Designed miniproteins, single chains, continued (3). Designs and how they scored, part 35

Each design is a single chain, and the fold is of that chain. pLDDT is the mean over its residues in the fold that is shown.

## One batch from the design tools (miniprotein)

Design m9188
Fold by ESMFold2-Fast:
Structure m9188 (fold): chain A 76 residues (1-76)
Amino acid sequence: DAEIRELEKKAEQARQEMEKLGQQAVQASDDLSRNADNKELTKKLQEETQKLREEMLKKREEALALEARAQQLKAA
């Protein structure tokens, strides 16, 4: 079913984007630890990390919704 395959592809893309954002958040947290003495950089990295976490949550919700729809169609 082309519809199921399309939903699965979109869910996989959202999962990949979530993983990429997670890697960026880990890097930003590492940069924070290494640059703790630089207050300006620390503030920028904290704001970046918060934005990345928010984007990850949105991508997670998107992926779960797409996966649930694909599963529903498979069960029918």
Scores: mean pLDDT 81

Design m9189
Fold by ESMFold2-Fast:
Structure m9189 (fold): chain A 72 residues (1-72)
Amino acid sequence: SALREVLRGAVDDLIHSEDVTVVVGAALRLIGEQLDGRLTPELAAELKKYVEEDENALPYGKELALKILGSV
């Protein structure tokens, strides 16, 4: 779905970018979709698994992503 692709892109930006403005923008996108109820528990679990299995994820971005996704 379009939403799944957008949220996956936000997760990719959050865990792979060294640019703080990109990381902040990605985190705000995930939080916004969570507050709107569009980040469902099923989709959050899917994205959480994706983050956990990504061997190239940067440590800080990975921890932040897992905290946001775990709050759903």
Scores: mean pLDDT 83

Design m9190
Fold by ESMFold2-Fast:
Structure m9190 (fold): chain A 81 residues (1-81)
Amino acid sequence: SLIDEFRAKAEELIAKLPEEHRETAREVLDRAIAALEDPNVDLAAFMDEMAALAATLDETSRAFVLAVAQEVQAVLDERAA
């Protein structure tokens, strides 16, 4: 499934992060999957939440959060098409 593929890709990226950032990255992944599974998700609110979180993080963790957010948007856009 798209969600399983998304999870596998995200877990590979998380494994490459410093250990101290992995817990936060997993929380971001869980939030992203919850958004993908919610038929009533407010995508704009989710993207704003992810952007706000990314702004508080270091460059590497920021890149991860933004990449995850963009992938969620891409999956939801594909589902809507």
Scores: mean pLDDT 80

Design m9191
Fold by ESMFold2-Fast:
Structure m9191 (fold): chain A 124 residues (1-124)
Amino acid sequence: SAIENLKNIPLNLIVDSGIEEATLEAVEKLMDNNVFVGRIYVVDPSKAGEVDYIGGTPVIYVPSVEEAIELIKKSSQKYYIVLSDDKAFIEEAKKLDPSVEGEVVPKDATAEEVIEALAKALGF
């Protein structure tokens, strides 16, 4: 299953604000199934600088995908998946750091569809 494929991979996320709710629901389901999620960056200029938590995992609001990528580089963290309902958002992230993986998720996606997108981004 998608969840089983993700259990041995430390997940870190960069998320477009349009799919934030579905992604956070997906993260709760992953955590309930013993999947480790280390850090989540949400690109939302209206909330930039705010920090929330989900199950001990920080949710960090940033003004741009560029700022998210710079924070990744500075923190020495590895393995970030970029999620957006807009292909251009993912292409921008990959131009800034070709090592990031990404997948397009529909704007009205369910938590299960987000989990499948994470597995697909990793080649499962």
Scores: mean pLDDT 83

Design m9192
Fold by ESMFold2-Fast:
Structure m9192 (fold): chain A 62 residues (1-62)
Amino acid sequence: STYDKIAAEAEKLGRPRVAALARNPGIAGMRIRTAQYVFKVPPPQTAAEAAELMVRLDEVLG
């Protein structure tokens, strides 16, 4: 699935907690939408872009 691909990209970035969040579509979708709003960026076009966006938000949240 798309979310499993996002999780794999998050694992490549060394972020296993973000990968776990990405495997839940509801949580992943909410976090991606929040990151778009916070960082004022367009929707990610690739799993790698989505993973990077989730990682950036996770760092802001602590």
Scores: mean pLDDT 87

Design m9193
Fold by ESMFold2-Fast:
Structure m9193 (fold): chain A 85 residues (1-85)
Amino acid sequence: EIQKLIVEAVKLAMEAASKLPPAEQRRYRARIAELTSKIFLAYKNKNYDEVIKYLEELADLVARFDPELAEKIRSYIEKIKELVK
């Protein structure tokens, strides 16, 4: 369940980046990939505080160019917070 929410949040971030001009798209996709790697590493280590932290960084990144999709990512973060307890 948590893994599915992480995957959906990352898909939204990549979708948001795909709408940017090519130069920004390359830059933001690289940053999204870096954060995604950190999120999945934290998830495998069951460090849910770090999963939430890096997902919030992902949402903040997306908010710079797509505030609406960033809010959808934040809704998935809230669902993860509920499931972690």
Scores: mean pLDDT 85

Design m9194
Fold by ESMFold2-Fast:
Structure m9194 (fold): chain A 78 residues (1-78)
Amino acid sequence: PLPPESISKLREEIEEKLEVIEKADPEAAEALRKMLEEIEKKMETATPEVRKALLAFLLGSAEAELYLLGLTELPVSV
């Protein structure tokens, strides 16, 4: 089974990024929060692996939004 820490850490990172986005673009933050809510609903019946994958995709979307808003530096892996 996937360690609970992995899911908790992903959720924490998403929330931190959403708070930053909300201060600069509340509309974008609202859209991402709605996406997180839908993922949370689906995660009630999903495997831990699927939960991690869905949260990782949302995290990537939030990171891209932060970059586009000029709120974060270019990712080292790009």
Scores: mean pLDDT 72

Design m9195
Fold by ESMFold2-Fast:
Structure m9195 (fold): chain A 106 residues (1-106)
Amino acid sequence: SEIEEKVREIGKETLERLAIAGEILREHAAGKTSLDREEARELAREIARATGLDEERIIERLEEVMKEKGVDKLSVSDVMLAIVDVLQEESLRRIKEIEEEYRKEL
């Protein structure tokens, strides 16, 4: 099915974007156990440039996690999980757009 092929392509692209983001995070976090707001913002900008993800949405999610935990610095794991959340949101949005497109043609 063309729909199934497009959904599989989104899954593959999401995994590729996660790998790129993980590499960038590893480089930025080299020798560090946590990232402050400024470091997190710089990381978000670099990930957005490398992956095509929305820079503002990455920053918003990182700030949400900081607020939820009541912290001024995020662990490397917290940053990675925030990136996973943004990637999941983007992937689900793209899948829904494909489903709506095919519903209109039926």
Scores: mean pLDDT 82

Design m9196
Fold by ESMFold2-Fast:
Structure m9196 (fold): chain A 89 residues (1-89)
Amino acid sequence: PETVVGNPVVSTTPEITATVTLTNDYPDRVIAVVQVESGGKITTQAAEMKAGETVTFTATLNSATSTVTMTIIAGGEILGQATAQATVL
């Protein structure tokens, strides 16, 4: 007779890290705002970037598909906004 181990382990939502790298190609200082939506949670990070500066943002993803929205602000004006989807392979 074999002992049956009768308790299935349920995997919780896996934690995966997404990295967003931005370079300020504008000839002046900008503020970069990165918003990540993953599994119904929204996290926001912001950084001030000097001309030619590169900044890396990292976020933990708790969904196979997550949305990254980036907004660039200079002199109190929104210069641009981009949205990308991060997909776990």
Scores: mean pLDDT 65

Design m9197
Fold by ESMFold2-Fast:
Parts: C-alpha cells; sequence; structure tokens
Structure m9197 (fold): chain A 74 residues (1-74)
C-alpha cells in the first residue's frame, strides 16, 4: 500500500540520518496523519514535521522524498 511505502521510506531515512526512536515515532505519526487526509501539500507536511521537533534539514529531505514518491503514483 502507499502507506506501507511511505512508512518504509520514513524508517529508512530516519535510520540513515541517525534520528532517535522518539524522533522516528514522531515522523511516522505525521506521515500517518497526512496519508489519512488523502492530500499531500509538501509545504504543510514540512511545517508539520518541524512542529513535531524534526530538524529542518530532515524535514526538507523527507518532504521532497515523499513528494517524489507521490508523483510516481499519480
Amino acid sequence: SLLDELLALTRELAARLGLSPEQTARLEAVVREFAAAGEFDPAAFERALRDAGIPEHVATELALAVARLLAEHA
């Protein structure tokens, strides 16, 4: 499913960028919320990640990666 792909991407990026388990859990929560909404606004997604305490460079990288994945499903 798209959600499974998004979560796999999120976990892989979190591992590569050295995020804590707590940061990874917050990332997954934001991804699940946006997937449930059925619409991804990259700017809103990036803001939600930053509001969840995710470092800006990680938020930007994940937002771009998610936007690319969603474009592949369009």
Scores: mean pLDDT 80

Design m9198
Fold by ESMFold2-Fast:
Structure m9198 (fold): chain A 95 residues (1-95)
Amino acid sequence: SAELDAIEARARAEIARLGSPEVQALVTDALTTVAEALKNNKELSEEQKLELLTWFAEQLVEVARTARSVEEAEAQIVEIHVEFTKKVQELLEKE
């Protein structure tokens, strides 16, 4: 999806200007993993994928901006993944 690719690219560009290189690597890896999982998903609509990736990318940019250590970034990413999983389940249950 061109729109999914655009969201990922924009978030990566923002992350590259924030935080430490170690935090950037962690949040960029998390972003790439989720973006690829959404692109390969056959159950969610394109609109749902765009909403989910937009939210997830925004959360990761905030981690890159605010995390003061790798440990703090890792803890925040775990919490974001838990919330992301809940959002995916809620969308799938509405169908």
Scores: mean pLDDT 86

Design m9199
Fold by ESMFold2-Fast:
Structure m9199 (fold): chain A 95 residues (1-95)
Amino acid sequence: SLEELKKEAEDIVKSIRDAVERYRQAEENGDGYAGGIALTVMGFELAALQVLADISGDPLLEKLAETGQKIVDAVREGNWEEVDKLLKEAEELVK
């Protein structure tokens, strides 16, 4: 059901937030290995979110997948202000 897909998307958003925070800590500590793992996790979570959007055709899940891509892009750019803004947007979309 769409409700079950939205709950899965909420869990994915939480996983993306956790991976973002692990990446931030890795960057602060100069730990390139941990940072690489965190980016890989973000990539897998984003791919899962994109699959949910594609299967459902739901505009909210499509917007959420787009927001997830923007989060990963902002993390790669080191734009932490944009990362924090987009994470809040993603969390509001899944409420």
Scores: mean pLDDT 88

Design m9200
Fold by ESMFold2-Fast:
Structure m9200 (fold): chain A 61 residues (1-61)
Amino acid sequence: SMEEEILEEFREELERAKEEAKSLEEYVQRATEITHRYVKRYPEYAEKIEREALSFLAEVL
Protein backbone atom coordinates (compact mmCIF):
# COMPACT_ATOMS: atom_id res chain seq x y z
CA SER A 1 0.00 0.00 0.00
CA MET A 2 1.02 3.65 -0.30
CA GLU A 3 1.16 3.88 3.49
CA GLU A 4 3.55 0.90 3.70
CA GLU A 5 5.78 2.37 0.94
CA ILE A 6 5.91 5.77 2.70
CA LEU A 7 6.71 4.23 6.11
CA GLU A 8 9.42 2.01 4.55
CA GLU A 9 11.01 5.06 2.86
CA PHE A 10 10.77 7.00 6.14
CA ARG A 11 12.49 4.17 8.06
CA GLU A 12 15.26 4.02 5.42
CA GLU A 13 15.89 7.78 5.76
CA LEU A 14 16.07 7.48 9.58
CA GLU A 15 18.51 4.57 9.28
CA ARG A 16 20.71 6.55 6.84
CA ALA A 17 20.67 9.54 9.21
CA LYS A 18 21.77 7.24 12.07
CA GLU A 19 24.68 5.83 10.01
CA GLU A 20 25.79 9.28 8.77
CA ALA A 21 25.42 11.21 12.05
CA LYS A 22 28.68 11.97 13.88
CA SER A 23 26.97 12.08 17.30
CA LEU A 24 23.75 11.10 19.07
CA GLU A 25 22.77 14.79 19.22
CA GLU A 26 23.19 15.17 15.44
CA TYR A 27 21.14 12.01 14.83
CA VAL A 28 18.28 13.30 17.03
CA GLN A 29 18.40 16.64 15.15
CA ARG A 30 18.39 14.94 11.72
CA ALA A 31 15.67 12.45 12.74
CA THR A 32 13.47 15.32 13.99
CA GLU A 33 13.96 17.21 10.69
CA ILE A 34 13.14 14.09 8.62
CA THR A 35 10.04 13.38 10.76
CA HIS A 36 8.81 16.98 10.37
CA ARG A 37 9.31 16.80 6.58
CA TYR A 38 7.36 13.51 6.26
CA VAL A 39 4.50 14.67 8.52
CA LYS A 40 4.22 17.88 6.45
CA ARG A 41 4.18 15.92 3.17
CA TYR A 42 1.89 13.08 4.39
CA PRO A 43 -0.35 14.55 7.14
CA GLU A 44 -2.85 11.64 6.72
CA TYR A 45 -0.12 9.30 8.10
CA ALA A 46 1.25 11.74 10.73
CA GLU A 47 0.40 9.56 13.76
CA LYS A 48 2.07 6.46 12.27
CA ILE A 49 5.14 8.46 11.14
CA GLU A 50 5.51 10.02 14.62
CA ARG A 51 5.07 6.62 16.33
CA GLU A 52 7.78 5.14 14.07
CA ALA A 53 10.13 8.04 14.86
CA LEU A 54 9.61 7.59 18.62
CA SER A 55 10.39 3.87 18.26
CA PHE A 56 13.66 4.65 16.43
CA LEU A 57 14.70 7.31 18.96
CA ALA A 58 13.83 5.09 21.95
CA GLU A 59 16.31 2.49 20.63
CA VAL A 60 19.25 4.98 20.86
CA LEU A 61 18.17 7.10 23.87
Scores: mean pLDDT 84

Design m9201
Fold by ESMFold2-Fast:
Formats: structure tokens, sequence, C-alpha cells
Structure m9201 (fold): chain A 58 residues (1-58)
């Protein structure tokens, strides 16, 4: 699970870099923030993953 989350974050970063090249840094940052919100929403749907993430922080 943790490794999968790290891979997802790495993909988001790679997408951000590609978006920055195409649309510029400001838009890439806005899109990245949007993607992070989507990832958080997906984790919320995955009840076990969300709970595991909280427990990992504590």
Amino acid sequence: MQDELQRMLERIRKAEEQLAKTFGRDLAKAIRDGLIRIVEAVLKIEHKLTLDQVRKLL
C-alpha cells in the first residue's frame, strides 16, 4: 500500500513536469493540487486505505 501510494505520487509529479512544459508552471501547479484532491477522494472511497494511512501517521 505505501509503495503504491509512492508510485502514485511519483506519477503525479511526472505529470506535473509534463504539464509545466505544455501549459506553464502556474497551471501545472493548479492541476497538481486538483490531482491531489482526487487522490484523497479515491483514498476515502477505499475505506481501509484511508484508515491505514491515518494509523501510519500515528
Scores: mean pLDDT 66

Design m9202
Fold by ESMFold2-Fast:
Structure m9202 (fold): chain A 104 residues (1-104)
Amino acid sequence: SKLKELFEKIDELLKKLKEAAKEKDEEKFKELSKELYKTLEEAYKLLKEDDVEGKKEIVEKAAEAAKIAAEFLAEKEKKYEELEKAKKELPKIIEETIKEIEKE
């Protein structure tokens, strides 16, 4: 399945993105982020309108990418208080987004 291959690629890119953040490799982080978002978009386009579970998985993967990016930026800019606030708010936003997807 093309969709399964894209989800496997997303997982590998998320792993590499985490590693680039730990290495503080800003250029590699930017390149991996672009490839990740493109792969997420390709996966979303392949989902059928009624594929609620696939849509939820895309949202979860996108949320994980956003968390990795926020942690990397907070470390670079020393904005740890903003990151802690975002960590408390993100689970609620994700939950609300999933509930909206489930209504369709």
Scores: mean pLDDT 76

Design m9203
Fold by ESMFold2-Fast:
Structure m9203 (fold): chain A 67 residues (1-67)
Amino acid sequence: SAKEAAELLRKLAEEEKDKGAQGALELAAVTAEEHGLEATLKGLEVGAKENPDKGAQEGLKKALEAL
């Protein structure tokens, strides 16, 4: 569910050492709460491939594997 995805994304953000990855994961959690699971998964896929911050790309790739 969107709530479960948001909780998982926040947990991943808390465990992340890279500030770019942490911020991207927290934003993804907010997206899950506000726009639902499908919008979040699409955002994670785009971010994992195209985010200009390398830490954010890596964090978002890990989130996709966990979801």
Scores: mean pLDDT 82

Design m9204
Fold by ESMFold2-Fast:
Structure m9204 (fold): chain A 87 residues (1-87)
Amino acid sequence: SLEEVQALARETLERLYAAKSHEEAEEIVREFLERLREVDPEFAERVEKQWRALLARWKANPELSVEEFARQLEVALAVILGEIEAE
């Protein structure tokens, strides 16, 4: 359900903003996508495409802080959730 997706998103964003390293942030992203696929595989595909692109950009620009990376993931997720709510 959308409520389950929103709950997972909130939990994941809290963990991302608390992350201390690039490795920890990547593990959080991986775990979120795995859990999301169990709840809503179609929504998971949308999130995975955008988040994988952001992760690749972060690896290309390691000067981006974990906090900035988390912020970018939050914005991307909010856009996808907004599109789903509009349907």
Scores: mean pLDDT 76

Design m9205
Fold by ESMFold2-Fast:
Order: sequence, then structure tokens, then C-alpha cells
Structure m9205 (fold): chain A 80 residues (1-80)
Amino acid sequence: MADEAVELLRKAAELAPGSVGRAIQAVADTVERLIKAGRPREAAELVRDFAEAMRNSGVLTPEAIELLEKAAELLEKLAQ
């Protein structure tokens, strides 16, 4: 579950332009650290907030946004 969520974030980064792709990679790295620290709820919140910000920005394709939203959903399930 956690590894699948991180993989979805990294796939979204590959679909993003350079600076945004780097930002998504940083989010993926932070998510991995939060999960290892026993903080999956904070990881889920981070990805959910980031996905909403990216959707509002219009910079990412719908496919990339869907990957971010699916990652958030998986992390939310892990947090329960």
C-alpha cells in the first residue's frame, strides 16, 4: 500500500514539467519518510492538499492529477 502510493507519485512526476516533477518527487520523498516515522495520516493529508493545489493550478494533465488522487486515497486507507 505505502510503496504503491509512492510509485503513483513518482509516475505523476514523470508526466509533469521539470520544476513541478521535482516538486512531486520531493512530496514522494516526504511521504516515504512520514510513513517510516509512523505518520501515515500526515502523509495522506500532504498528498491530498498537494493534489488539490495542482488541480487548481491547471499545470498537470488529468492523468497526472488522477495518479496524485489515487495515491492520497491509498495513504488514507493506510492511515486507518
Scores: mean pLDDT 84

Design m9206
Fold by ESMFold2-Fast:
Structure m9206 (fold): chain A 116 residues (1-116)
Amino acid sequence: GKEKAAEYAEKAAELAREAAEKAEEAAEKGSPELAREAAELAGKAAEYAEKAAKYGGKEAAEKAIRAGAAAGVAAIAAGAGYATGDKEAASASSRAAAEAAREAAELAEEAAKAAK
């Protein structure tokens, strides 16, 4: 029930914050390797947000679904930066990933709050 929804949403928020931090570093350094790390963290955040949605009530589930979507966008953007192998592309995609990951973290925190 509620405790599982809150637990998974809190994990999604934690992972999304870590993804944002790595994506910001990837953007500053033009690092495809750091973009890959950001993509992996954002992907995990999306998985935990999906789990939170399954255990939450209507409001918590809605926020968790939105957090998962934002984390998914972050994972795709960061992954694109890695896939191109180009510093400029990695920087641009990682900036987009950082913004999406920050949004995912905020929504996941709201989902955790709504689940309690």
Scores: mean pLDDT 85

Design m9207
Fold by ESMFold2-Fast:
Structure m9207 (fold): chain A 93 residues (1-93)
Amino acid sequence: SKKKEIAIRGLKLLLEKIKEAAANPEKISAKEAAETVEIMYEQIKEYLTPEQKKKLEEVIELLRKHENASLEEQKKAYEEAAKLIEEVIKELE
């Protein structure tokens, strides 16, 4: 329960940051966003199901893949990442 609540709170803060990146893709690189997700993932992965782990790993891969992409492509990657993070939050609640 308490460990799940910590994971949910962390993911919600991460979601806000990714949504801000989608709104202002010039202010944060996809590389920095991916590193932020990786740090959070390492802290919470023990509390996640295999399916939830796969979704966060897809977020990391998506952001890493778009490291050198255009700002428009990075924005779309952030929007897709936000959707995957929202799905994990809903499953944990």
Scores: mean pLDDT 85

Design m9208
Fold by ESMFold2-Fast:
Structure m9208 (fold): chain A 90 residues (1-90)
Amino acid sequence: METVTKKVKVKKIEEGPEVAREIALSLLDHPAVSARKIFFGKDEPFIKETEDGVLYREVLVTEDNTVARVEAFVKKDGTMEITITKWKVT
């Protein structure tokens, strides 16, 4: 299991989830799909708006059986902290 933490700045807080997803995809060697789409038929990520910012969570699965859990929090000032945890299921 490998964990990567990144801190970035976004221009619009509503763009934070997409930026976090793109960063996670850049750390994967293969195309990935949302685990929610595979197991529940829903490809929308978990997004929760709070008084302090936006929380984003998504689980991505690749063809090589790599799973990546992406968690990001976008503050109202545009700073975003992203945690990506990767592991293989074989």
Scores: mean pLDDT 74

Design m9209
Fold by ESMFold2-Fast:
Structure m9209 (fold): chain A 95 residues (1-95)
Amino acid sequence: SVLEKIKALIDRAKYLRDVGGNPLAAADIVLEAYRILQKELPHLVSDETRELFERAEKLRKELEKNPDNQKIFDEYRKAVDELLEKLREIVEKAL
């Protein structure tokens, strides 16, 4: 199912963040998981979840312009972590 696919992406993102030491690769996977959810199951995407994604995308673009800016990096990580938790809650509720 689409939800099992999103769950697998969330689990991979958590592994890359917590064990793999690659929070940027983890973030890319979280954003991909949101895009799959929005495309395939848009009725499960709340305004709050969409706003978290939009904030993460904006911070990603700012980080691309300023790759050494620690403050932008920290804000991006926080936005992605909040989005990851929302996606996890959606998947757990719908399974």
Scores: mean pLDDT 88

Design m9210
Fold by ESMFold2-Fast:
Structure m9210 (fold): chain A 91 residues (1-91)
Amino acid sequence: SDKAVEEFNNFLIREIDSYLEKLEKAEDPNEITGLLTLVIASIGALVKEGRYKDAEEYMKKLLEILKKKGAPQSLLDEIEKKIKKIEEKAK
């Protein structure tokens, strides 16, 4: 039902917010890698649900956190490529 889809999307958004908050505070490389994987997977689920504008916003938030944490340029480039693909779908 439409309500169940909306409730699932709201759940995904809350999960992403939680993972991003933890990622911003994380210092352990294994924890950072795990949280990054969970954030990307959850944003991917928003894309599958057609929530392109939300997916774009959260992927951009992820990029800013990774920049502040001094992530390698190769990872930043991969995230920027993902943002561009989402932006094309959000039109």
Scores: mean pLDDT 86

Design m9211
Fold by ESMFold2-Fast:
Order: structure tokens, then C-alpha cells, then sequence
Structure m9211 (fold): chain A 66 residues (1-66)
């Protein structure tokens, strides 16, 4: 069900944001990649691509902040 997929994506993005606030950029990126996988499996390829790009940006930011 698309509604369940969207709820799971929101949950994973929320966890990513919490870890990012704690300075765990690798963990934050991991949750964004999990959200992207859920989006892809639900057929939302645009959202999946956006979430993968966000994960790459978060990992790059974490590498620069270290």
C-alpha cells in the first residue's frame, strides 16, 4: 500500500534528521538510503533519486565537518 510506504519513508527521514542533529552524518545518510529504497519499491523513482542525492550530500558534509 502506497500509504504505508509513505509513512515508512517519513519515519526514516525523521530518524535521519535526529542523527544529523546529533552529528552522526553517516547514520543520517544510511536512513536516507533506506527511505530511498522504500520510495523506489513503491514506484516513486523521483523521490528515491532525491533521497539518494540527499544521502550523498549528508555524507560529504560529515566528511568535511570531521
Amino acid sequence: HMEEALKKIRELIGKSQQLGQQGDYDGAADYLLQAADVAEKSGDLDLAEQLRQAADEVRELGRQAA
Scores: mean pLDDT 84

Design m9212
Fold by ESMFold2-Fast:
Structure m9212 (fold): chain A 69 residues (1-69)
Amino acid sequence: MSESEATARIVGLVLRMLGNVLEGDLEGARADKQALVDFLKSLGRTEQAEAVAAVDPTDVQGVVRAVNA
């Protein structure tokens, strides 16, 4: 997987999580956050994965900051 492909996947997972938060689907948002954490771990981005895992999925800006860490 290229860095561009990884970035596109991360963006897609963040947007899906945001959509679930806006709809009030907190269970779906938590599932999307877990998928993002698992994906970041699979890329060896352990620090970013831990940062995302620590953030509440309703704190969208916190999630965005964590994936840019």
Scores: mean pLDDT 79

Design m9213
Fold by ESMFold2-Fast:
Structure m9213 (fold): chain A 86 residues (1-86)
Amino acid sequence: SEPLQLSEGQKRALAYIAAHEERYGRGPSVEELLRNSGASRADIDALLEKGLIREEDGRLYLTPAGRMYLKENAEELEPLIEEFKA
């Protein structure tokens, strides 16, 4: 099967959520992600549909599948995560 491919905005959203969880011990609000990541609402909706993130009480979190995607694509996504932590 073909590897799961994400858009630039979807990658930015995943990286921002990972950075926020690492830095603050919790997922970002939807508003924080939209303001700071460069991702759109359509990117959030696509990641929810793909099961890579979940929403809980207005906050976005990585799912196990989302964490696995980050691990499998670490060469591309780790630099982006570090940028969002800076």
Scores: mean pLDDT 87

Design m9214
Fold by ESMFold2-Fast:
Parts: sequence; structure tokens; C-alpha cells
Structure m9214 (fold): chain A 77 residues (1-77)
Amino acid sequence: SVVEKVEQIAKRAALALTSERDLSPEEQKRLREAVEEAIRTAEELAKKGEPEKGVEEAQRIIDETVAEIRARAAAEE
């Protein structure tokens, strides 16, 4: 299902981030919120007959959030 695909994207993103360092509670919350948004977006697009577009948009949401978390960490160095 599209939810399973988005959950796999989320697991890979979380593993990549946590392999670099421990995430703050705020970063963990931001990632959770992004995953929830990605799942909702993928489900809505799948319901409209565009499951592939739903997964692509979910990937974009998660990738943008990961990039934001990484950019903030780099800026604090």
C-alpha cells in the first residue's frame, strides 16, 4: 500500500538521521509531524487514483524535513 511505502521512506530517513547523532525532542517531533503529513498526502492522492504521485509527494515532504534538520545542525556548528 502507499502507507507501507511512506512508512519505509520514514524508517530510512529516521535511521539515516539517528546514525549521524541523537535527535532532539523538537527534531523528533518535526520528523513525526512530517511523516503524518506525508501519509495523509499519499492516502489522499491514492484515493484520487494517483498513488505514484502520492508516494512522490510523501518522499518530497520527508526529504525536505530531513534537509531542514541537517541544515539547522550544520548552522549551529
Scores: mean pLDDT 82

Design m9215
Fold by ESMFold2-Fast:
Structure m9215 (fold): chain A 92 residues (1-92)
Amino acid sequence: SAERREELERKAYIIVVSGLTAYHAYTVEKLSPEDALKRAMEVAERLLAGHTLSPEEQAHLAELLRDLKTNASPESVALVNEAVELVEKYLG
């Protein structure tokens, strides 16, 4: 059903955003793996509680998605495009 699909897509959205948060914290902010994962957990907890991303978090996510889309290999471009569409659908 459409309702079941929306629930699964919302969960996938939280997974994608949390993973990208960890990636940004590790690669851009140069945090330890443990601290990067803690940042991702905190974002996931807020999203699971029904809160939205801050404008700053949204801007960082948009830049990461743009970079991933631009640098995607032919094998990964379909997955990257699906991740972008999912995030755009559920961004506040």
Scores: mean pLDDT 83

Design m9216
Fold by ESMFold2-Fast:
Structure m9216 (fold): chain A 79 residues (1-79)
Amino acid sequence: MHLAAMTEEEAERAAEERLGEVTDEAVEAVRELLRRLGVEAEEEEVRRITAMLMAALGLEPEELTELLRERLAAARAAE
């Protein structure tokens, strides 16, 4: 009943393929976002989350990094 462009299995496989494309800049941006949300994750988990976000949103690492930097700036402004 939920409208979804991809199944959970398709998203998982797309994330696995994207792991090789993950940059350190994107990983650091995701880690900083997770810290601000009070979520702690190890390097490997952050890399997987980064790959999943890239796959789910159809973004390149640079685009994801820019999006997350804007989100972090908005969060700081809300304080």
Scores: mean pLDDT 73

Design m9217
Fold by ESMFold2-Fast:
Order: structure tokens, then C-alpha cells, then sequence
Structure m9217 (fold): chain A 80 residues (1-80)
């Protein structure tokens, strides 16, 4: 069985999936990976890693959590 304490809980896996989808949406709207990085205060390389579904460091997780929270607010408002 999986350990009780793992680096990526089910919640963190969900955050990564939602964050990846949100960042892909920004790319589809015409934002470059560099512009997304500047907006989030992270490097272009980090944006690329998130888009590829790679492991998120704690600092990036905080930024992604904010994005996920915003996305959930929009869903609750019936705007998507």
C-alpha cells in the first residue's frame, strides 16, 4: 500500500492537474511561458515543468494552490 505520508497526496495530484490545465488555457489565450512565469513570479523553465506535469516544489505549490482556488471559484459561479 502507498505510505500515509507521501510527497504528493491526492490533493496535491489534483492541484497539479488543475494547475496544468489552467496554464495550458493561458497558453491557448496567447500568453507565452515567459509571460506566465513573470505573472506567477516563477521562471519559464518552471512553467514548462508544470505544463509537463513534473514534480512541484513547495513554493510553486503555493502559487498553484492560488490558481486552483480561483478556478474552483469560477466553477462555483457557473462561469465555466
Amino acid sequence: MYPEKEEYSEKEKAYRAFAQKELRLLVEEGYSQEEIGEKLGISRATVSRILNGEILPPDIKLIIDIQVDRGMELIKQGLG
Scores: mean pLDDT 61

Design m9218
Fold by ESMFold2-Fast:
Parts: structure tokens; C-alpha cells; sequence
Structure m9218 (fold): chain A 98 residues (1-98)
């Protein structure tokens, strides 16, 4: 539900930018997309459990990337798989333990 709210806000900001040419100072459509992915990834991490750390951003080539770190490698890999299914636009998901 939070992801749906952010999706609607992204659409509104894109429409407003097209009309005025002056977007919000600290948030762009790209920033909102990253936040949307981060929130859903955090939800997945909470469901899988195990104290995961999740990061989302753009790599050096401008492609969307994510990282999942957890003490339990199996849980980290499960979370990464679920995130990849939700966001196939992610170029790469790194899985780490520790």
C-alpha cells in the first residue's frame, strides 16, 4: 500500500513538472523510484527475517542496482530473488553475508 501511494506521488510530480518546469528541490522522479523500490525491498526483508540490510541505487553505468546483506546467506538469497521478481528492471542484485 505504501508502494502504491509513492507510485501515485511519482505520477503527480511528473505531471506537475511537465506543467511548471519546477520540481521539488530534493526529490526527483528517480529519487521517488528508488524510495519505492527500497520500501518494497524492506517489506520483503521483514517478511524473510534475519536482520537484513538492503541498499538500492544507480550503478556507475546509470542502471538500477540493489544489495542485500544478512548473516544468513540463504535468507539473503531468498530476499534477493523476491526483490528481483518485483523489480525486473534491476540490473544487478548483490548478495553478501556479514
Amino acid sequence: EEVEKLKAEIDELARRHAETGEPAGFATSDDLELLKIALKASEIAREVGGGMIISVGYGPDGKLVAGVSAPDREKAERAAERIKKEFPELDYIEVATG
Scores: mean pLDDT 68

Design m9219
Fold by ESMFold2-Fast:
Structure m9219 (fold): chain A 81 residues (1-81)
Amino acid sequence: SLEDIIKKMEEKIEEAKKKLPTLSPEDQKIVKELIEITKESIKELKEATAAGDEKSAAKELFVALVNVSGIEFIIEREKRR
């Protein structure tokens, strides 16, 4: 369900926050910025869903998923080095 997808994205953000101290200062800055962008997209997604605006909800879901993937990429890159 959409609620399950949102919950999983929020859980990934919390895991990213826990891993922040293990990242380089440059990657910490980028991940913090991506977390804030993702939180805003999740907020807009919830508002669009409540309003029945399926097109805006789909757009914000896509933006949130892309940014979560970016966060995961940076964290996984650090694990490999």
Scores: mean pLDDT 86

Design m9220
Fold by ESMFold2-Fast:
Structure m9220 (fold): chain A 83 residues (1-83)
Amino acid sequence: SEKAKLVEQVKKSRVSETQPFLELAALAEQEGDLELADRLRELAELLDHLAEKGVLDPSDPRHVRLEELLPVVLKEILETFGS
C-alpha cells in the first residue's frame, strides 16, 4: 500500500526529510481528515526549521513543539492509515 510506505518513511525520517509528511498530509486531506493534514504540515515546517539550524537546544520552543506534536501525529497516522 502507498499509505503504508509513506507511514514507514515517516517513522524512519530524519529531521531534514519532510516530503513523506507532506505526502501523508495530502492523503489525509483526501480522506477528509483536515486536522491531521494541518498537523502533518506543521510537523514538516518544524522539521525544516530544525534542518536549517542543524542542532537545537532542547529548550528551543520549536524543539519542544516537535517533541509534543510528533507522537500525536504518528499515533493519528497509525490509526488512520495503519489499518
Scores: mean pLDDT 70

Design m9221
Fold by ESMFold2-Fast:
Structure m9221 (fold): chain A 71 residues (1-71)
Amino acid sequence: AQAEADAIGAKNIPVVKATRYLLEGKVEEAYKLVTKEQLDAAIRSLLGAGNITPEQAEELRKKVEELEKKK
């Protein structure tokens, strides 16, 4: 059960795809897949893993806020 969930998570889970888009700076694409709360969690996870800098995390969060304002 867990091994199959992990395999799906690597390719198909929206949060995993959104995290990949955030690494690429594609915040709008990530925003289409998940909620703002999930994007904030993904940004925090990337920062904790050392995949992005604190400055990059702040810029990603600002872009998410801009997308929320456009609703």
Scores: mean pLDDT 72

